# Ledger of designs, part 55: designed miniproteins, single chains, continued (4)

Each design is a single chain, and the fold is of that chain. pLDDT is the mean over its residues in the fold that is shown.

## One batch from the design tools (miniprotein)

Design m13895
Fold by ESMFold2-Fast:
Structure m13895 (fold): chain A 72 residues (1-72)
Amino acid sequence: SQVEKDLKRLEQESAVLFSALSIRGVSKDDLKRFKEKAKELKKRIEEGEDLDKQLEKLRKEAERIIKETDER
């Protein structure tokens, strides 16, 4: 189904971003927040929300975490 394909795409993007954050030395607490955000966005796709909109939100969350990490 399209929903299944969209979920796989979000999971792949999430895994790539999570790896990048981990390599950058983001804290365990911030990595946990990122995982929780990815879980929330997966649920929104299951509820019929647009993939591109959820991917944009996921990327913005990663950018926010990076900025917060650099300010600490």
Scores: mean pLDDT 83

Design m13896
Fold by ESMFold2-Fast:
Structure m13896 (fold): chain A 90 residues (1-90)
Amino acid sequence: MEKELEELAREIAETAIQGGLNPDDESIQQRGRELEKKLAKLPPEHQKKITEKAEKIFLEQQLAYYEEKKDDSPEYAEKAERLKELLKEL
């Protein structure tokens, strides 16, 4: 069960990243909806743990992306700092 919950959290985070990169891809949007339905079938306690973990994974991946590009634009540096603050609150 723990491995399945961790896998679901990772799939949610990964799908959110892919959806942001490909907003017009119906397959990715459909995958997001299916993951939401799967999450909704779990007990509220598990839903909270999965969503918190997925959000942390998502923010960590976004931070890595902007940190890599922070020297390319002041906007990327600002986004990286904002993401660091959000991660500290989680």
Scores: mean pLDDT 77

Design m13897
Fold by ESMFold2-Fast:
Structure m13897 (fold): chain A 69 residues (1-69)
Amino acid sequence: TMDDLVDATLDPDGDGVITRAEMKRLMLSLAELSDAELDAMFRRADRDGDGRLTFEEASELLAELSERI
């Protein structure tokens, strides 16, 4: 398990904001989710609708996914 890799992938800039593209890349690499399911989760987590997830929003999405992985 590469905990540091996950953290670096989700927040490489360390600004507390994760882009939708970065999150999608991580989720797709896990190969456990369909593209449609990923999109549904993003719509739910992206409360601001700006295509950028705050660390809190990303954490909520990951918490839901961790229950399934």
Scores: mean pLDDT 62

Design m13898
Fold by ESMFold2-Fast:
Structure m13898 (fold): chain A 65 residues (1-65)
Amino acid sequence: SAAAEAALNALRNGSLREIQRVLGLSDEERRALVEQPEQAVALLRAKLRALGVADEDIEAALAGR
């Protein structure tokens, strides 16, 4: 889907604000991406799965960041 492609592109090439916008994160959740990396990774996986992104694509994008 267009939403899944946008989310993957934001993770690979985007800023924290682009990730926040595309995934619909709150300001608190965006801060967690920097301050709480384990919780941030779990949040990103949950949001990407909700958008229909395959687990393989999620792990590849996170490893490349």
Scores: mean pLDDT 78

Design m13899
Fold by ESMFold2-Fast:
Structure m13899 (fold): chain A 95 residues (1-95)
Amino acid sequence: SMEELLKETEAGYAEFLRLLKENPEEVKKEVKSIFNEEEAEKGLEKLKENWKKIMEENGIPEEVLRKWLEVQIRLFELIGAPKSLIEKLKELLKE
């Protein structure tokens, strides 16, 4: 259910924030090791284009996607991603 998806997303978000507070350098190292700037930028362009369709087709509540997006913004800020990439994520959050 959508309520279960929201609870799972909130639990995952809370756990990520806990790990980030306890071991920020280790979290940063892990995120940076899997980060690919070109692929992330391409993914964000596709996400922006299909934002409403993704919400509708996957039955994901807007509040769940907003929390996911907030986590992505924090991750990108943590690893020192380009400001342009972070701003694109913030624009999606405003919608």
Scores: mean pLDDT 69

Design m13900
Fold by ESMFold2-Fast:
Structure m13900 (fold): chain A 82 residues (1-82)
Amino acid sequence: SEKERKELIERAKALLERGRALLQEAKAKGASDEVLTQLQAVIAQAETLIHLIEEGKISDEVAKKLLDQIEKELAELEKKLA
């Protein structure tokens, strides 16, 4: 539905913002190249997912699963920086 699609886009944008903030923090803390590369990859995934949802190229169900995966990856990276 349009409402569900809007919710998925907002969720993806929130994850993108969280990823970008975490990347800035990681750089400031002198995180490893591996962590920085993983953060850049997750950010790129979130950006791509926003476009796929906006263009209707992905189902709401698949988008939810990918958003859950991005959320999990960000949470694991946040733990590595704590």
Scores: mean pLDDT 88

Design m13901
Fold by ESMFold2-Fast:
Structure m13901 (fold): chain A 86 residues (1-86)
Amino acid sequence: MSAEMTRGLVEAIAAAERAGLPPEPVAINFADYAESTGEVLEPQAAVPVSREAADRAIKAIREKGKHASPETIENMERALRLAAEL
């Protein structure tokens, strides 16, 4: 996925967490969209998210991201882990 897609994912998860909304639907939507574009870039963290929100998002991508390639899933997980450490 592109750097823009990775940043958008992290920002959307952070926004959902702040609003008290589940991160899982957001993570799944970004995984599906990343697969459709076919672009893969090194993951980048844009904003901090909690470990809890990152873990929930990663679980959702793994369980329901069936349209995303393994490489895309790995990049999304890495970006969320980095954001949780900011």
Scores: mean pLDDT 66

Design m13902
Fold by ESMFold2-Fast:
Structure m13902 (fold): chain A 86 residues (1-86)
Amino acid sequence: MTPEQRFLAAARAFADAVRARASLEELVALWDAMVAALTALVEETGRLSPRQQEILLLAQEALAAIEAGDWEAAAAYAERLEALLA
């Protein structure tokens, strides 16, 4: 699996977990996996595409919304993330 494929798979797993209202512990673990995949991608390519930057931003916003208790906002960010991953 390429670093990009690993990053996209991690982002999809995170979006699915947000929509399933997974525990904060599980969501943080999925976020950490996504960041690790992103680090590998940047080390291989030297930069992030605009699409990869937007995926990261939407995932970060979803996690922040969950920490604030705003699951409606988190679900909206996850929906936008899933649309971007299609």
Scores: mean pLDDT 84

Design m13903
Fold by ESMFold2-Fast:
Structure m13903 (fold): chain A 96 residues (1-96)
Amino acid sequence: FTPQEERDILVALTEIVAAIERISAERYLKQGDFEKAKAEREIADLFSRASDALNEGNYDEAIKLLTEAAKKAREAGDVSTANIAERLRKQVEELK
């Protein structure tokens, strides 16, 4: 892949994670778990903002936002999402 194609793929993957976290937030909301719903929504917003930063070529901002997403996911007990955020962050660092 070219560096541009690699960035486009990471943008798409990051946005897919944001969409999945929004689905998770809606599920928790329907279950009456408002604290988890709020946490997952905040995590989803961080992934969306990271995707936007990547699309603009702002790798430093994307790394910062993915780091914040990983921290919020760990605080919420969502280890899988935290690991995904860390993996995406590492791939963004490799694009620099």
Scores: mean pLDDT 86

Design m13904
Fold by ESMFold2-Fast:
Structure m13904 (fold): chain A 111 residues (1-111)
Amino acid sequence: DELLELAEKFRELQKELTFLGEMLPPEERRQTTVRATALGIEAAALEFMADLLRRKGTPFVRKQAELLIKDAKIRIKEVEEYLKKLKEKVAATASAAQVAAAEALVEQYRA
């Protein structure tokens, strides 16, 4: 189920973003928390659409699901680019041990 696979990807990105945000100063952490919350809401919307499509697979619902999938794929690319920049910022400011811990967790979420 592509909708559920995308929802899981959003949940993974949310966890990664939250973890990296803990390594940042309070003001920047607030911004990462807002972004992580948005990813959680987007994941819930994908899960809701998957359930709706399973129960009421009308042509209209299928078309809305296709549009949501397309938008979700674009959104994932945007968030991945943001995370790359955030990892560079964390690497610049965190201790070597904290950077190693962050990279290990990120690799766990990518698997």
Scores: mean pLDDT 81

Design m13905
Fold by ESMFold2-Fast:
Structure m13905 (fold): chain A 85 residues (1-85)
Amino acid sequence: MLKTLVMPREKWTREVKVHSDTDFTLTFKSDNETYTFDYSKDSPREFAVLITPDEVRVYEGDDPAESREIADQILAEQQALAAAA
């Protein structure tokens, strides 16, 4: 991965806006900063997001397959929540 941002989880909120079954926008917000990532399954960006109890890590990398796996997991979680409601 080419770049890593590490942020304390308690100071960041994650918002997911689903546009379709293949496209979504992730937004991370803190008191002073906002990071937005757009994803499309047909054109995966080189990124990965790891959320742990202690921190949020955002990675930028050269592996589209890794970015796709993380994005597919996020999308599946949002679809499961919608289906369960």
Scores: mean pLDDT 60

Design m13906
Fold by ESMFold2-Fast:
Structure m13906 (fold): chain A 90 residues (1-90)
Amino acid sequence: MEEFLKELYKKIVEANSVDEALKIIDEGITRLDEEIARLKAQPESPEVREKIFELEVWKAFLEIWKVLTKNSSLEDIKADAKRLLEALEK
């Protein structure tokens, strides 16, 4: 799942507008929703519940970041995405 976040942050670093960054975040949220739905269709187990919780936490983070992004400059959005990407690449 770290690879998914790295790909998402890299796309945001390369975004040419705030609207493009918002679209990338929305696509990320949609992909997380699809994976959560897939896991919820499986028989319940502690491992499945833990994975759903992890994905729901990341979805909540992206939804919060989307709200903040609407009021941010493109430069600030790219700087935040770059810092998040660098943290995951350590």
Scores: mean pLDDT 82

Design m13907
Fold by ESMFold2-Fast:
Structure m13907 (fold): chain A 82 residues (1-82)
Amino acid sequence: KKIVIAAVNSPSEAAVDKAIELAKEYNADAIAVSVSVSEELKEKIKKEGFKVISEEEARTLLGDDITTIGGDEDAGVIESET
């Protein structure tokens, strides 16, 4: 089963908003955030119906064979090859 994760690359509200839109577009399983993302922004993600995971959890779920399928420098979407 392929796993789809939207990732927040910048600890800004704009990057979080972009990650939420990408997660909706690609039907992501979760949104990965760095430790620098505030609790208020994490709550915003949860209110939109997405699970918030750490970057370490995302790496464990995706593995080494990954493809970037959307996004930019602020937020992206990554799919596992496994």
Scores: mean pLDDT 79

Design m13908
Fold by ESMFold2-Fast:
Structure m13908 (fold): chain A 63 residues (1-63)
Amino acid sequence: GAMAEAEREIRLNKALKFLADNLDRPVTVEELAEVAGMSVGTFTREFKRRFGLSPEEVLERLR
């Protein structure tokens, strides 16, 4: 439902803010998933669905 979608959006945005605040070091997908409060598998799937890129692809482009 809409509430569950809003909660996922908030969690994914927390991971993005963490990434933005930590661009000076190698950030892992596992750290981003932990910040989002999700398993790595769930985080990767939901992130790709929301942003069109996997977290691994985003991290590779920022390095």
Scores: mean pLDDT 82

Design m13909
Fold by ESMFold2-Fast:
Structure m13909 (fold): chain A 81 residues (1-81)
Amino acid sequence: GLTSSDLKMKEKINKELKLSLSDEQFKRLIGALLFFRAQGEATVEGFAKLSKLSVEEAQKVLKYLQKVRAFTPGEFKVLPD
């Protein structure tokens, strides 16, 4: 299940990025993030595919997560498409 911190992050993402992520969609998003952290690099298209977001939504989410330091810039690189 999602922690209280995860639920607050979901609400912030939905508000700041004007998205309507469900708990299940947000769990998928976290799973995709952890997968790419293990690889050391990610593409926006690959992240979108695993999270089932649009490419535009995936790009907004990744940029927002970097801004709020949900992952460090050194944990993985977001590669150009």
Scores: mean pLDDT 73

Design m13910
Fold by ESMFold2-Fast:
Structure m13910 (fold): chain A 77 residues (1-77)
Amino acid sequence: NAWKTYIDGLYSGSPFLLGLAEPDLKRNKDNIDVSEIANYIKSNYTGSDANNLLDKVLKSSFLDEKQKEELKKSFNS
C-alpha cells in the first residue's frame, strides 16, 4: 500500500520510501481510503508521533480538502 510506505517514509525521513510511494499517490488521488490511513497511523505509531504524522499527511498535496476533513474525523473517532 503506497500510503503505508509514504507514512513510514515521513516518520523515518527516508527520501527512498517517499520516492517509492509518490508516483502511486499522484495517480490515485480520487480513490483514497482515508480511514485506512488513519487506522495505519493509530495502529503503528504512538502519541505525539501519530499526531505529527497526521499533520504531515494533512499538509501533503496528495489529499483534497474533503479527504483531509474525512481523515481528521476518522483519526479522532
Scores: mean pLDDT 82

Design m13911
Fold by ESMFold2-Fast:
Structure m13911 (fold): chain A 76 residues (1-76)
Amino acid sequence: SIDELIEKLNSPDPEVQEQAALEILSLGREEVEKYADKLEKSKSPIAQAIARLIRGEPVLLTGSKELLQAVLAFLR
């Protein structure tokens, strides 16, 4: 579920965080937009960045090449 994926963004394991982020982004903007408030209230910097991207807000985004490519695809 999306709720479980959002929880995984708070993992201390960077690999778990990245996999969860990739799975969330693969769901597409329209689906993830429904969870924007939950992402914004998360303590995860990645979750907050995704929420800001959905809102059209400026974001300083850092991550793997795979994560950055997924974000670019998500925004199209």
Scores: mean pLDDT 76

Design m13912
Fold by ESMFold2-Fast:
Structure m13912 (fold): chain A 83 residues (1-83)
Amino acid sequence: MRVNPVVVTDQVGIARRAAERIAASPEAADTAVVLINNGATNDSLKILRDTLTAAGVPVVVVDGDASDPESLSAAVNKGKAQV
């Protein structure tokens, strides 16, 4: 199974496009997503999770700061452990 980290901020557009591409991919059945919550709204996280789970993609949500490489790495590893 491939694990894809997706950073989600209050500007959800980039994360939404990434989630839609993953969900539409022929590899969706062999993919899991870690949503890294970096200031996202609950509504944005719900929409992203719903999009991915409708495609059969496992989703976990972790908190992280994408501007800090150590925080980002820790968030990715924490998410992978939950998949």
Scores: mean pLDDT 79

Design m13913
Fold by ESMFold2-Fast:
Structure m13913 (fold): chain A 87 residues (1-87)
Amino acid sequence: SEEVKEKVVEKLRELASTVPVPEAQALLEEGAERIRKAPLEEIGPLLEDTLVRVYLLLVEAGVPQEVLDEIVEKMTEVAKFVEELLS
């Protein structure tokens, strides 16, 4: 439903606001727009793809490990939230 998609988009935008790299923020916002337009069955795979790409970009950008660990924790919380919404 559109309500499920809007909640996922909101979570990705919240995550984007906490990420220190502009290119990673852009990837999260692009992922949110892709999810908004996707069938419900594709939300899980698109979220996973988006989060993996963001993580790799943050590593490449040299974000400190302590900050990366905090962001990974937030990503895990987002993934669990979305899994519960789609159940």
Scores: mean pLDDT 86

Design m13914
Fold by ESMFold2-Fast:
Structure m13914 (fold): chain A 89 residues (1-89)
Amino acid sequence: EKQRLIEEAEKDLKKGEEIFSKATNDEDLFKAMVYYARAADLYIQAGDLEGARKALEKMKEVYEKITNPELKYRAKLMIEDLEKRIAEA
Protein backbone atom coordinates (compact mmCIF):
# COMPACT_ATOMS: atom_id res chain seq x y z
CA GLU A 1 0.00 0.00 0.00
CA LYS A 2 2.97 2.35 -0.58
CA GLN A 3 1.19 4.31 -3.34
CA ARG A 4 -1.79 5.02 -1.06
CA LEU A 5 0.50 6.32 1.70
CA ILE A 6 2.26 8.61 -0.81
CA GLU A 7 -1.12 9.91 -2.08
CA GLU A 8 -2.20 10.63 1.53
CA ALA A 9 1.15 12.34 2.22
CA GLU A 10 0.71 14.54 -0.88
CA LYS A 11 -2.81 15.53 0.31
CA ASP A 12 -1.45 16.51 3.75
CA LEU A 13 1.44 18.40 2.14
CA LYS A 14 -1.00 20.37 -0.07
CA LYS A 15 -3.25 21.08 2.93
CA GLY A 16 -0.23 22.38 4.85
CA GLU A 17 0.68 24.62 1.90
CA GLU A 18 -2.89 26.00 1.74
CA ILE A 19 -2.89 26.78 5.47
CA PHE A 20 0.63 28.28 5.34
CA SER A 21 -0.25 30.54 2.37
CA LYS A 22 -3.24 32.05 4.25
CA ALA A 23 -1.68 32.03 7.76
CA THR A 24 -2.22 35.28 9.70
CA ASN A 25 -1.15 34.09 13.16
CA ASP A 26 1.06 31.55 14.94
CA GLU A 27 -1.87 29.13 15.45
CA ASP A 28 -2.32 28.88 11.65
CA LEU A 29 1.45 28.47 11.19
CA PHE A 30 1.52 25.66 13.77
CA LYS A 31 -1.45 23.98 12.03
CA ALA A 32 0.55 24.01 8.76
CA MET A 33 3.50 22.53 10.71
CA VAL A 34 1.26 19.64 11.91
CA TYR A 35 0.10 18.84 8.35
CA TYR A 36 3.71 18.85 7.06
CA ALA A 37 4.69 16.52 9.95
CA ARG A 38 1.80 14.17 9.03
CA ALA A 39 2.96 14.18 5.40
CA ALA A 40 6.53 13.37 6.51
CA ASP A 41 5.32 10.46 8.68
CA LEU A 42 3.34 9.00 5.75
CA TYR A 43 6.33 9.42 3.40
CA ILE A 44 8.57 7.57 5.91
CA GLN A 45 5.98 4.76 6.21
CA ALA A 46 6.01 4.50 2.38
CA GLY A 47 9.84 4.40 2.29
CA ASP A 48 9.89 7.75 0.41
CA LEU A 49 12.71 9.52 2.23
CA GLU A 50 12.91 12.21 -0.49
CA GLY A 51 9.25 13.05 0.18
CA ALA A 52 9.97 13.13 3.92
CA ARG A 53 12.89 15.54 3.35
CA LYS A 54 10.64 17.79 1.24
CA ALA A 55 8.10 17.95 4.10
CA LEU A 56 10.96 18.65 6.55
CA GLU A 57 12.10 21.66 4.47
CA LYS A 58 8.51 22.98 4.50
CA MET A 59 8.45 22.59 8.30
CA LYS A 60 11.70 24.60 8.55
CA GLU A 61 10.14 27.39 6.42
CA VAL A 62 7.14 27.57 8.78
CA TYR A 63 9.37 27.45 11.88
CA GLU A 64 11.18 30.65 10.77
CA LYS A 65 7.84 32.53 10.78
CA ILE A 66 6.54 31.39 14.19
CA THR A 67 7.03 34.06 16.89
CA ASN A 68 5.20 32.52 19.89
CA PRO A 69 7.94 30.93 22.09
CA GLU A 70 5.88 27.89 23.17
CA LEU A 71 4.72 27.03 19.64
CA LYS A 72 8.22 27.69 18.23
CA TYR A 73 9.71 25.30 20.81
CA ARG A 74 7.13 22.60 19.93
CA ALA A 75 7.86 23.11 16.21
CA LYS A 76 11.62 22.77 16.88
CA LEU A 77 11.04 19.43 18.66
CA MET A 78 8.93 18.18 15.72
CA ILE A 79 11.70 19.13 13.26
CA GLU A 80 14.42 17.49 15.42
CA ASP A 81 12.34 14.30 15.79
CA LEU A 82 11.77 14.10 12.03
CA GLU A 83 15.48 14.76 11.25
CA LYS A 84 16.40 11.88 13.58
CA ARG A 85 13.82 9.53 12.00
CA ILE A 86 15.07 10.32 8.47
CA ALA A 87 18.74 9.86 9.51
CA GLU A 88 17.96 6.50 11.17
CA ALA A 89 15.87 5.23 8.23
Scores: mean pLDDT 89

Design m13915
Fold by ESMFold2-Fast:
Structure m13915 (fold): chain A 62 residues (1-62)
Amino acid sequence: SEAAEKLGEAAAELGKEKEGTLTREEIVEYAMKKYGLSREEAEEALEDEDAVTRAYVRAASA
């Protein structure tokens, strides 16, 4: 859940800095570098698509 929230926030942050299409790999790599998530944590967060999307929408809308 926390990792999913961080992935969603990372996607929103990348969207502000990089205008264009974001890939899942770019979001995962950014979250790993910025938040210190492990590969396993990032992949588990991707399985919780609803939580990642919810966090992304909240962060992007704010």
Scores: mean pLDDT 73

Design m13916
Fold by ESMFold2-Fast:
Structure m13916 (fold): chain A 64 residues (1-64)
Amino acid sequence: MTIEIEITHEDGDFLAGIDKRTGNKVLAFLVGDERAVILDSETGKSYVGRVVERTEETLVVEVE
């Protein structure tokens, strides 16, 4: 499963954004260059995955 996040705010390794599929607000924490922890603030679900792509506007994570 892939999560695509539209980044709305960045503070170092902490990102706030919108899940492009659901429209839900998410928080993401980057763990080095390879992994991210994502919290869906609407559902309370958390995901851990591999960072596939990162730009200034988008974070793409493949869930483990």
Scores: mean pLDDT 83

Design m13917
Fold by ESMFold2-Fast:
Structure m13917 (fold): chain A 124 residues (1-124)
Amino acid sequence: MEENVRKIAEIVLEVASKLLSDDTYKVIKEFMDSQTTTEERLMAVVTVLGLLLSRFSFEKVEEALKKALEELNASEEVKEMVEKMLELLKTNSLYDVGVEVTGQSRETVLAVEQELYLRLLSTS
């Protein structure tokens, strides 16, 4: 469980490194590395995927995720989890997906998203 979530975080960071500027990527990486529990890390993954989907087309993010999954030799379980999160984010709000995937409150999902945006606004 914890291993799969760590692997998903690595996959999402790989995509962020390819699609985002070096400065933005550093902020995303520090944000992800600051998460201490499996639940916090899973919420951070959903939040970063939501950010990527807000900035890039679904097709571009999906292609980048597919390449990252292949390059990092992701298991079938990890691939299924990433594909499920991506499909949920396509048709649902970040808040609804965050609550469904993590079991955390809407307030917790908002706090995690706000933390990421505050980090991005502070420049690098």
Scores: mean pLDDT 80

Design m13918
Fold by ESMFold2-Fast:
Structure m13918 (fold): chain A 77 residues (1-77)
Amino acid sequence: HMEEVKKQIELAEKMKKLAEELRDYADGIVNGLKQLAEELSEEERKKLQEVGDKIRDLANKFYEEMKKLAEELKKKA
């Protein structure tokens, strides 16, 4: 079972890396949406800002969950 715990830790670390990449991608999307919003109505601008905020929040939460999982698995090893 020690071997399996090590594999789970490695998987969690890889998931953290993917979550970091997702956060960077989400920031790019949010910045792109802000630029597009300048050409849209006030109502659509606010909707895009809300979507962008949700995307960024989800990416950050995913990173924190993966980080927490990796720490929990390391404590059990």
Scores: mean pLDDT 75

Design m13919
Fold by ESMFold2-Fast:
Structure m13919 (fold): chain A 68 residues (1-68)
Amino acid sequence: DEAAREEAEREEEFRRQAERAAQTMKDLASTNIASALAFAERELALSAGDPRMAEVARAALQAVKEVA
């Protein structure tokens, strides 16, 4: 079923995006933790209507918390 495969592919892509976002947030947190936290919180708020984007934003926020 094409629809099921497209959903699985999008979920995989969001997971990869979350990994890249987490790495970028760790790099930003090393320079300015406050800016990284503020950015991640804004992204999470903006993604409230999209659960997949919310997962990416939460992964980024979690990565910053691990550095902070």
Scores: mean pLDDT 71

Design m13920
Fold by ESMFold2-Fast:
Structure m13920 (fold): chain A 61 residues (1-61)
Amino acid sequence: APVPAALLNEKRLIVKLAYQQGYLNDQQKDILLTLLDAGKLPYTVADLANLIKQGVVPPMP
């Protein structure tokens, strides 16, 4: 089973990669990273992976 720290790092890397690929703007990236750091990000790793695979941004909270 993945360690919580590894899951948080994976989510952070996916958000940063999506931003670098142009799927997220500055505001969307900052919102998602702020929520991740606060433990309030409502998206799973699979939801975030779909940003990269499909180029579809999930609804912003």
Scores: mean pLDDT 73

Design m13921
Fold by ESMFold2-Fast:
Structure m13921 (fold): chain A 97 residues (1-97)
Amino acid sequence: MDEVNKLVDEFIANVEAIVRSTTDPAELEARILAESRKFITKLRDINASPEEMEKARSRVSAHLLGLIKTITDPAKRQALINALGKFHLELHMEIAD
């Protein structure tokens, strides 16, 4: 659990850094998706349980939804929503498999 929480904190920090440094919506979506796939791989590498993965998903979602609410640019906001949706789908498929 502590290792999963550390990975969640690192992923959230990386997403925040990408949002702050990236102005192009397409690049923003691509960068966040690349980081989300690295995060899922790291969860697999530590043999995170389905329960730990669901808890990680919930915590990431709560934080990213909060971040989305702070974004005033509609295109940038939509890019983050798209990335979050794909993250949810890919992690759900990982848990269900």
Scores: mean pLDDT 84

Design m13922
Fold by ESMFold2-Fast:
Structure m13922 (fold): chain A 90 residues (1-90)
Amino acid sequence: GKLTVTITNKGTKSGTVTVIAIEGDKIVSKSVYVKAGETVTVELPTDSKTVTLSILFEGIGVGTFEVKEGTTTETFELDGNTFVVTATLT
């Protein structure tokens, strides 16, 4: 399967976002630089119907949520910086 994660940095601070996908004993991560006001999409290969997603910004934990087949959107805040994360699992 495929996990597509779209991250919108609605804040004023630019930086590196790390996406960590946890599937039981498998852990896959990808880092991407997201400028303030920008949206970036990353794709991770998955072989699960449920994935736990953890998001870090500049190495600091932003949030964690469960993604099931379909589309899940969560909004997180870290130090006044708002992130909208949309994950689609197919």
Scores: mean pLDDT 85

Design m13923
Fold by ESMFold2-Fast:
Structure m13923 (fold): chain A 81 residues (1-81)
Amino acid sequence: KAVEHLDKAIEAAEKGDDEAVAEHLSEAHAEASKAIKDKAKLAEIDELLDKIEELIKNKAPKEEIVKELEKLRKLVEEELK
């Protein structure tokens, strides 16, 4: 579920739809926070989320936003195994 929302966030980022990225990112965070109990991993996820939000705010190249979203997706996927 969280990974599905991150897949949608990556798709939106590739299209340059910053509002859709923020929406799917919020949904992914809510689902990950319910499923992941490791506080250190949740902190790592929160730091990466903050970085992605700053990249969007600063209108970074979509390639950088996608790269960081893919890192977040991998981190969440590994923790949900």
Scores: mean pLDDT 80

Design m13924
Fold by ESMFold2-Fast:
Structure m13924 (fold): chain A 87 residues (1-87)
Amino acid sequence: MAEEKLKENPELLEAVEEAAKLVKEGKIEEAIETLKKAGLSDEEALLIAGALAKGYDPRSVLLLHIALKEGDTETARKIVEEEREAK
């Protein structure tokens, strides 16, 4: 399952969780820098920070990123719909 990939990327998961805290504080630039330090590109960091700013769960955002990188558009769509319904 996709959650197994979170366990294989613990450093990236920690970065996304820290970025989520920074985003809640309005520190968007610091969130983007945290994600970039974890190996994400400028575009990837901006997309993840944007999803976190909308209140998406950090684990779901990382799973969405992994799904998009793998071309799994069905899983990516499902994650986005679940996060939007979660309010």
Scores: mean pLDDT 76

Design m13925
Fold by ESMFold2-Fast:
Structure m13925 (fold): chain A 65 residues (1-65)
Amino acid sequence: MKELAEKQKQLAEDVLAPYSDRFSVEVDEEGVPVIVVRPGAELDDAARQAMRAAVEAVEKLREEA
């Protein structure tokens, strides 16, 4: 469903906004947001924690839908 996919993508982008130079968010064929690490990006602990938080937030939104 397009609306749910857009909400999930937006939520992931909001959580990853401080790290937009390291990550991009795409939506797969199933409508699931996929967090993509940009080529050459170095992931410190803060960036990895933000990625985990984005995944958890998206999973929770998907479960509640």
Scores: mean pLDDT 76

Design m13926
Fold by ESMFold2-Fast:
Structure m13926 (fold): chain A 89 residues (1-89)
Amino acid sequence: SEMEIMKQLMLKVHQLIVDGIEQDKPVEEILQQIDKLFEEAKKKLSPEQQKLLDRFLEEAKETVKYLASLPEEERQRIAAELRAFLAKQ
């Protein structure tokens, strides 16, 4: 279902963000990995769902940029919280 595709995409995006922050990856690298995930997901969705996906992509990129603007200690704290959330999925 389209809902399941969206759920799996969001989980993968969160995993990429957590992994990127924990590994101290460059922002540009994390953003490129997110772009690739959304491009793959778009191929499986209707044009209407693709428009929704573009909004989610923008939100995900802004989240990465926001996290990159925080001190390292705070970034790692947020990454640990997201890691705990993902472990329960």
Scores: mean pLDDT 83

Design m13927
Fold by ESMFold2-Fast:
Structure m13927 (fold): chain A 73 residues (1-73)
Amino acid sequence: NTNSIYNSLVSNINNLGSNSVKTSSISDPTVRDSSRSNLLSQAGSIVTSAKTLVPDKYDDIVTGVVKALSPLA
């Protein structure tokens, strides 16, 4: 159901946030940049899934993704 899909996406955003904090703390630029690229790819997948599967929650998901990625800025 749509609510289960939304809850799954929220869980993925929470994981993205935790991993963003960890990635921002990596001292090795090569490892950090590789990890950052992977997280940006995951963020893109979450946003694309939200647009297709939960369009009524799209703005909430996009806001959540942006906040989750803030440690990488």
Scores: mean pLDDT 84

Design m13928
Fold by ESMFold2-Fast:
Structure m13928 (fold): chain A 115 residues (1-115)
Amino acid sequence: SQLERQAQQLQQQGQQLYNQGQELYNQATDLQNQFNASSPEEQAKNKATVLGKITDLYNQAANKFEQAADYYSEAATLLRQLGLDDSQAGANMSLAVQNAGKARGNAAAAEQQRS
């Protein structure tokens, strides 16, 4: 049906946003690892700029995961209204919420390290 196609499109948009969140999260994690592996002199020199960028990337990742969760939630609601299986959309929503929380926590940790 048209509504089933709408639910599929919402799930696809959710997956795209989730993938974008994962890419940003991985960039932030890689940058954090590179910063932690650098010399004390390089860390002191670049602390504000690099940790600021790490914080921004994790917050951007969290925002993408939160948007993905919203799309999956809309898809799950629509599937439920149609009497269709919403378990996958629900599972994807829960995972996106969990990853948003992790990204927010990592952003807070990077900001604390910057202070």
Scores: mean pLDDT 93

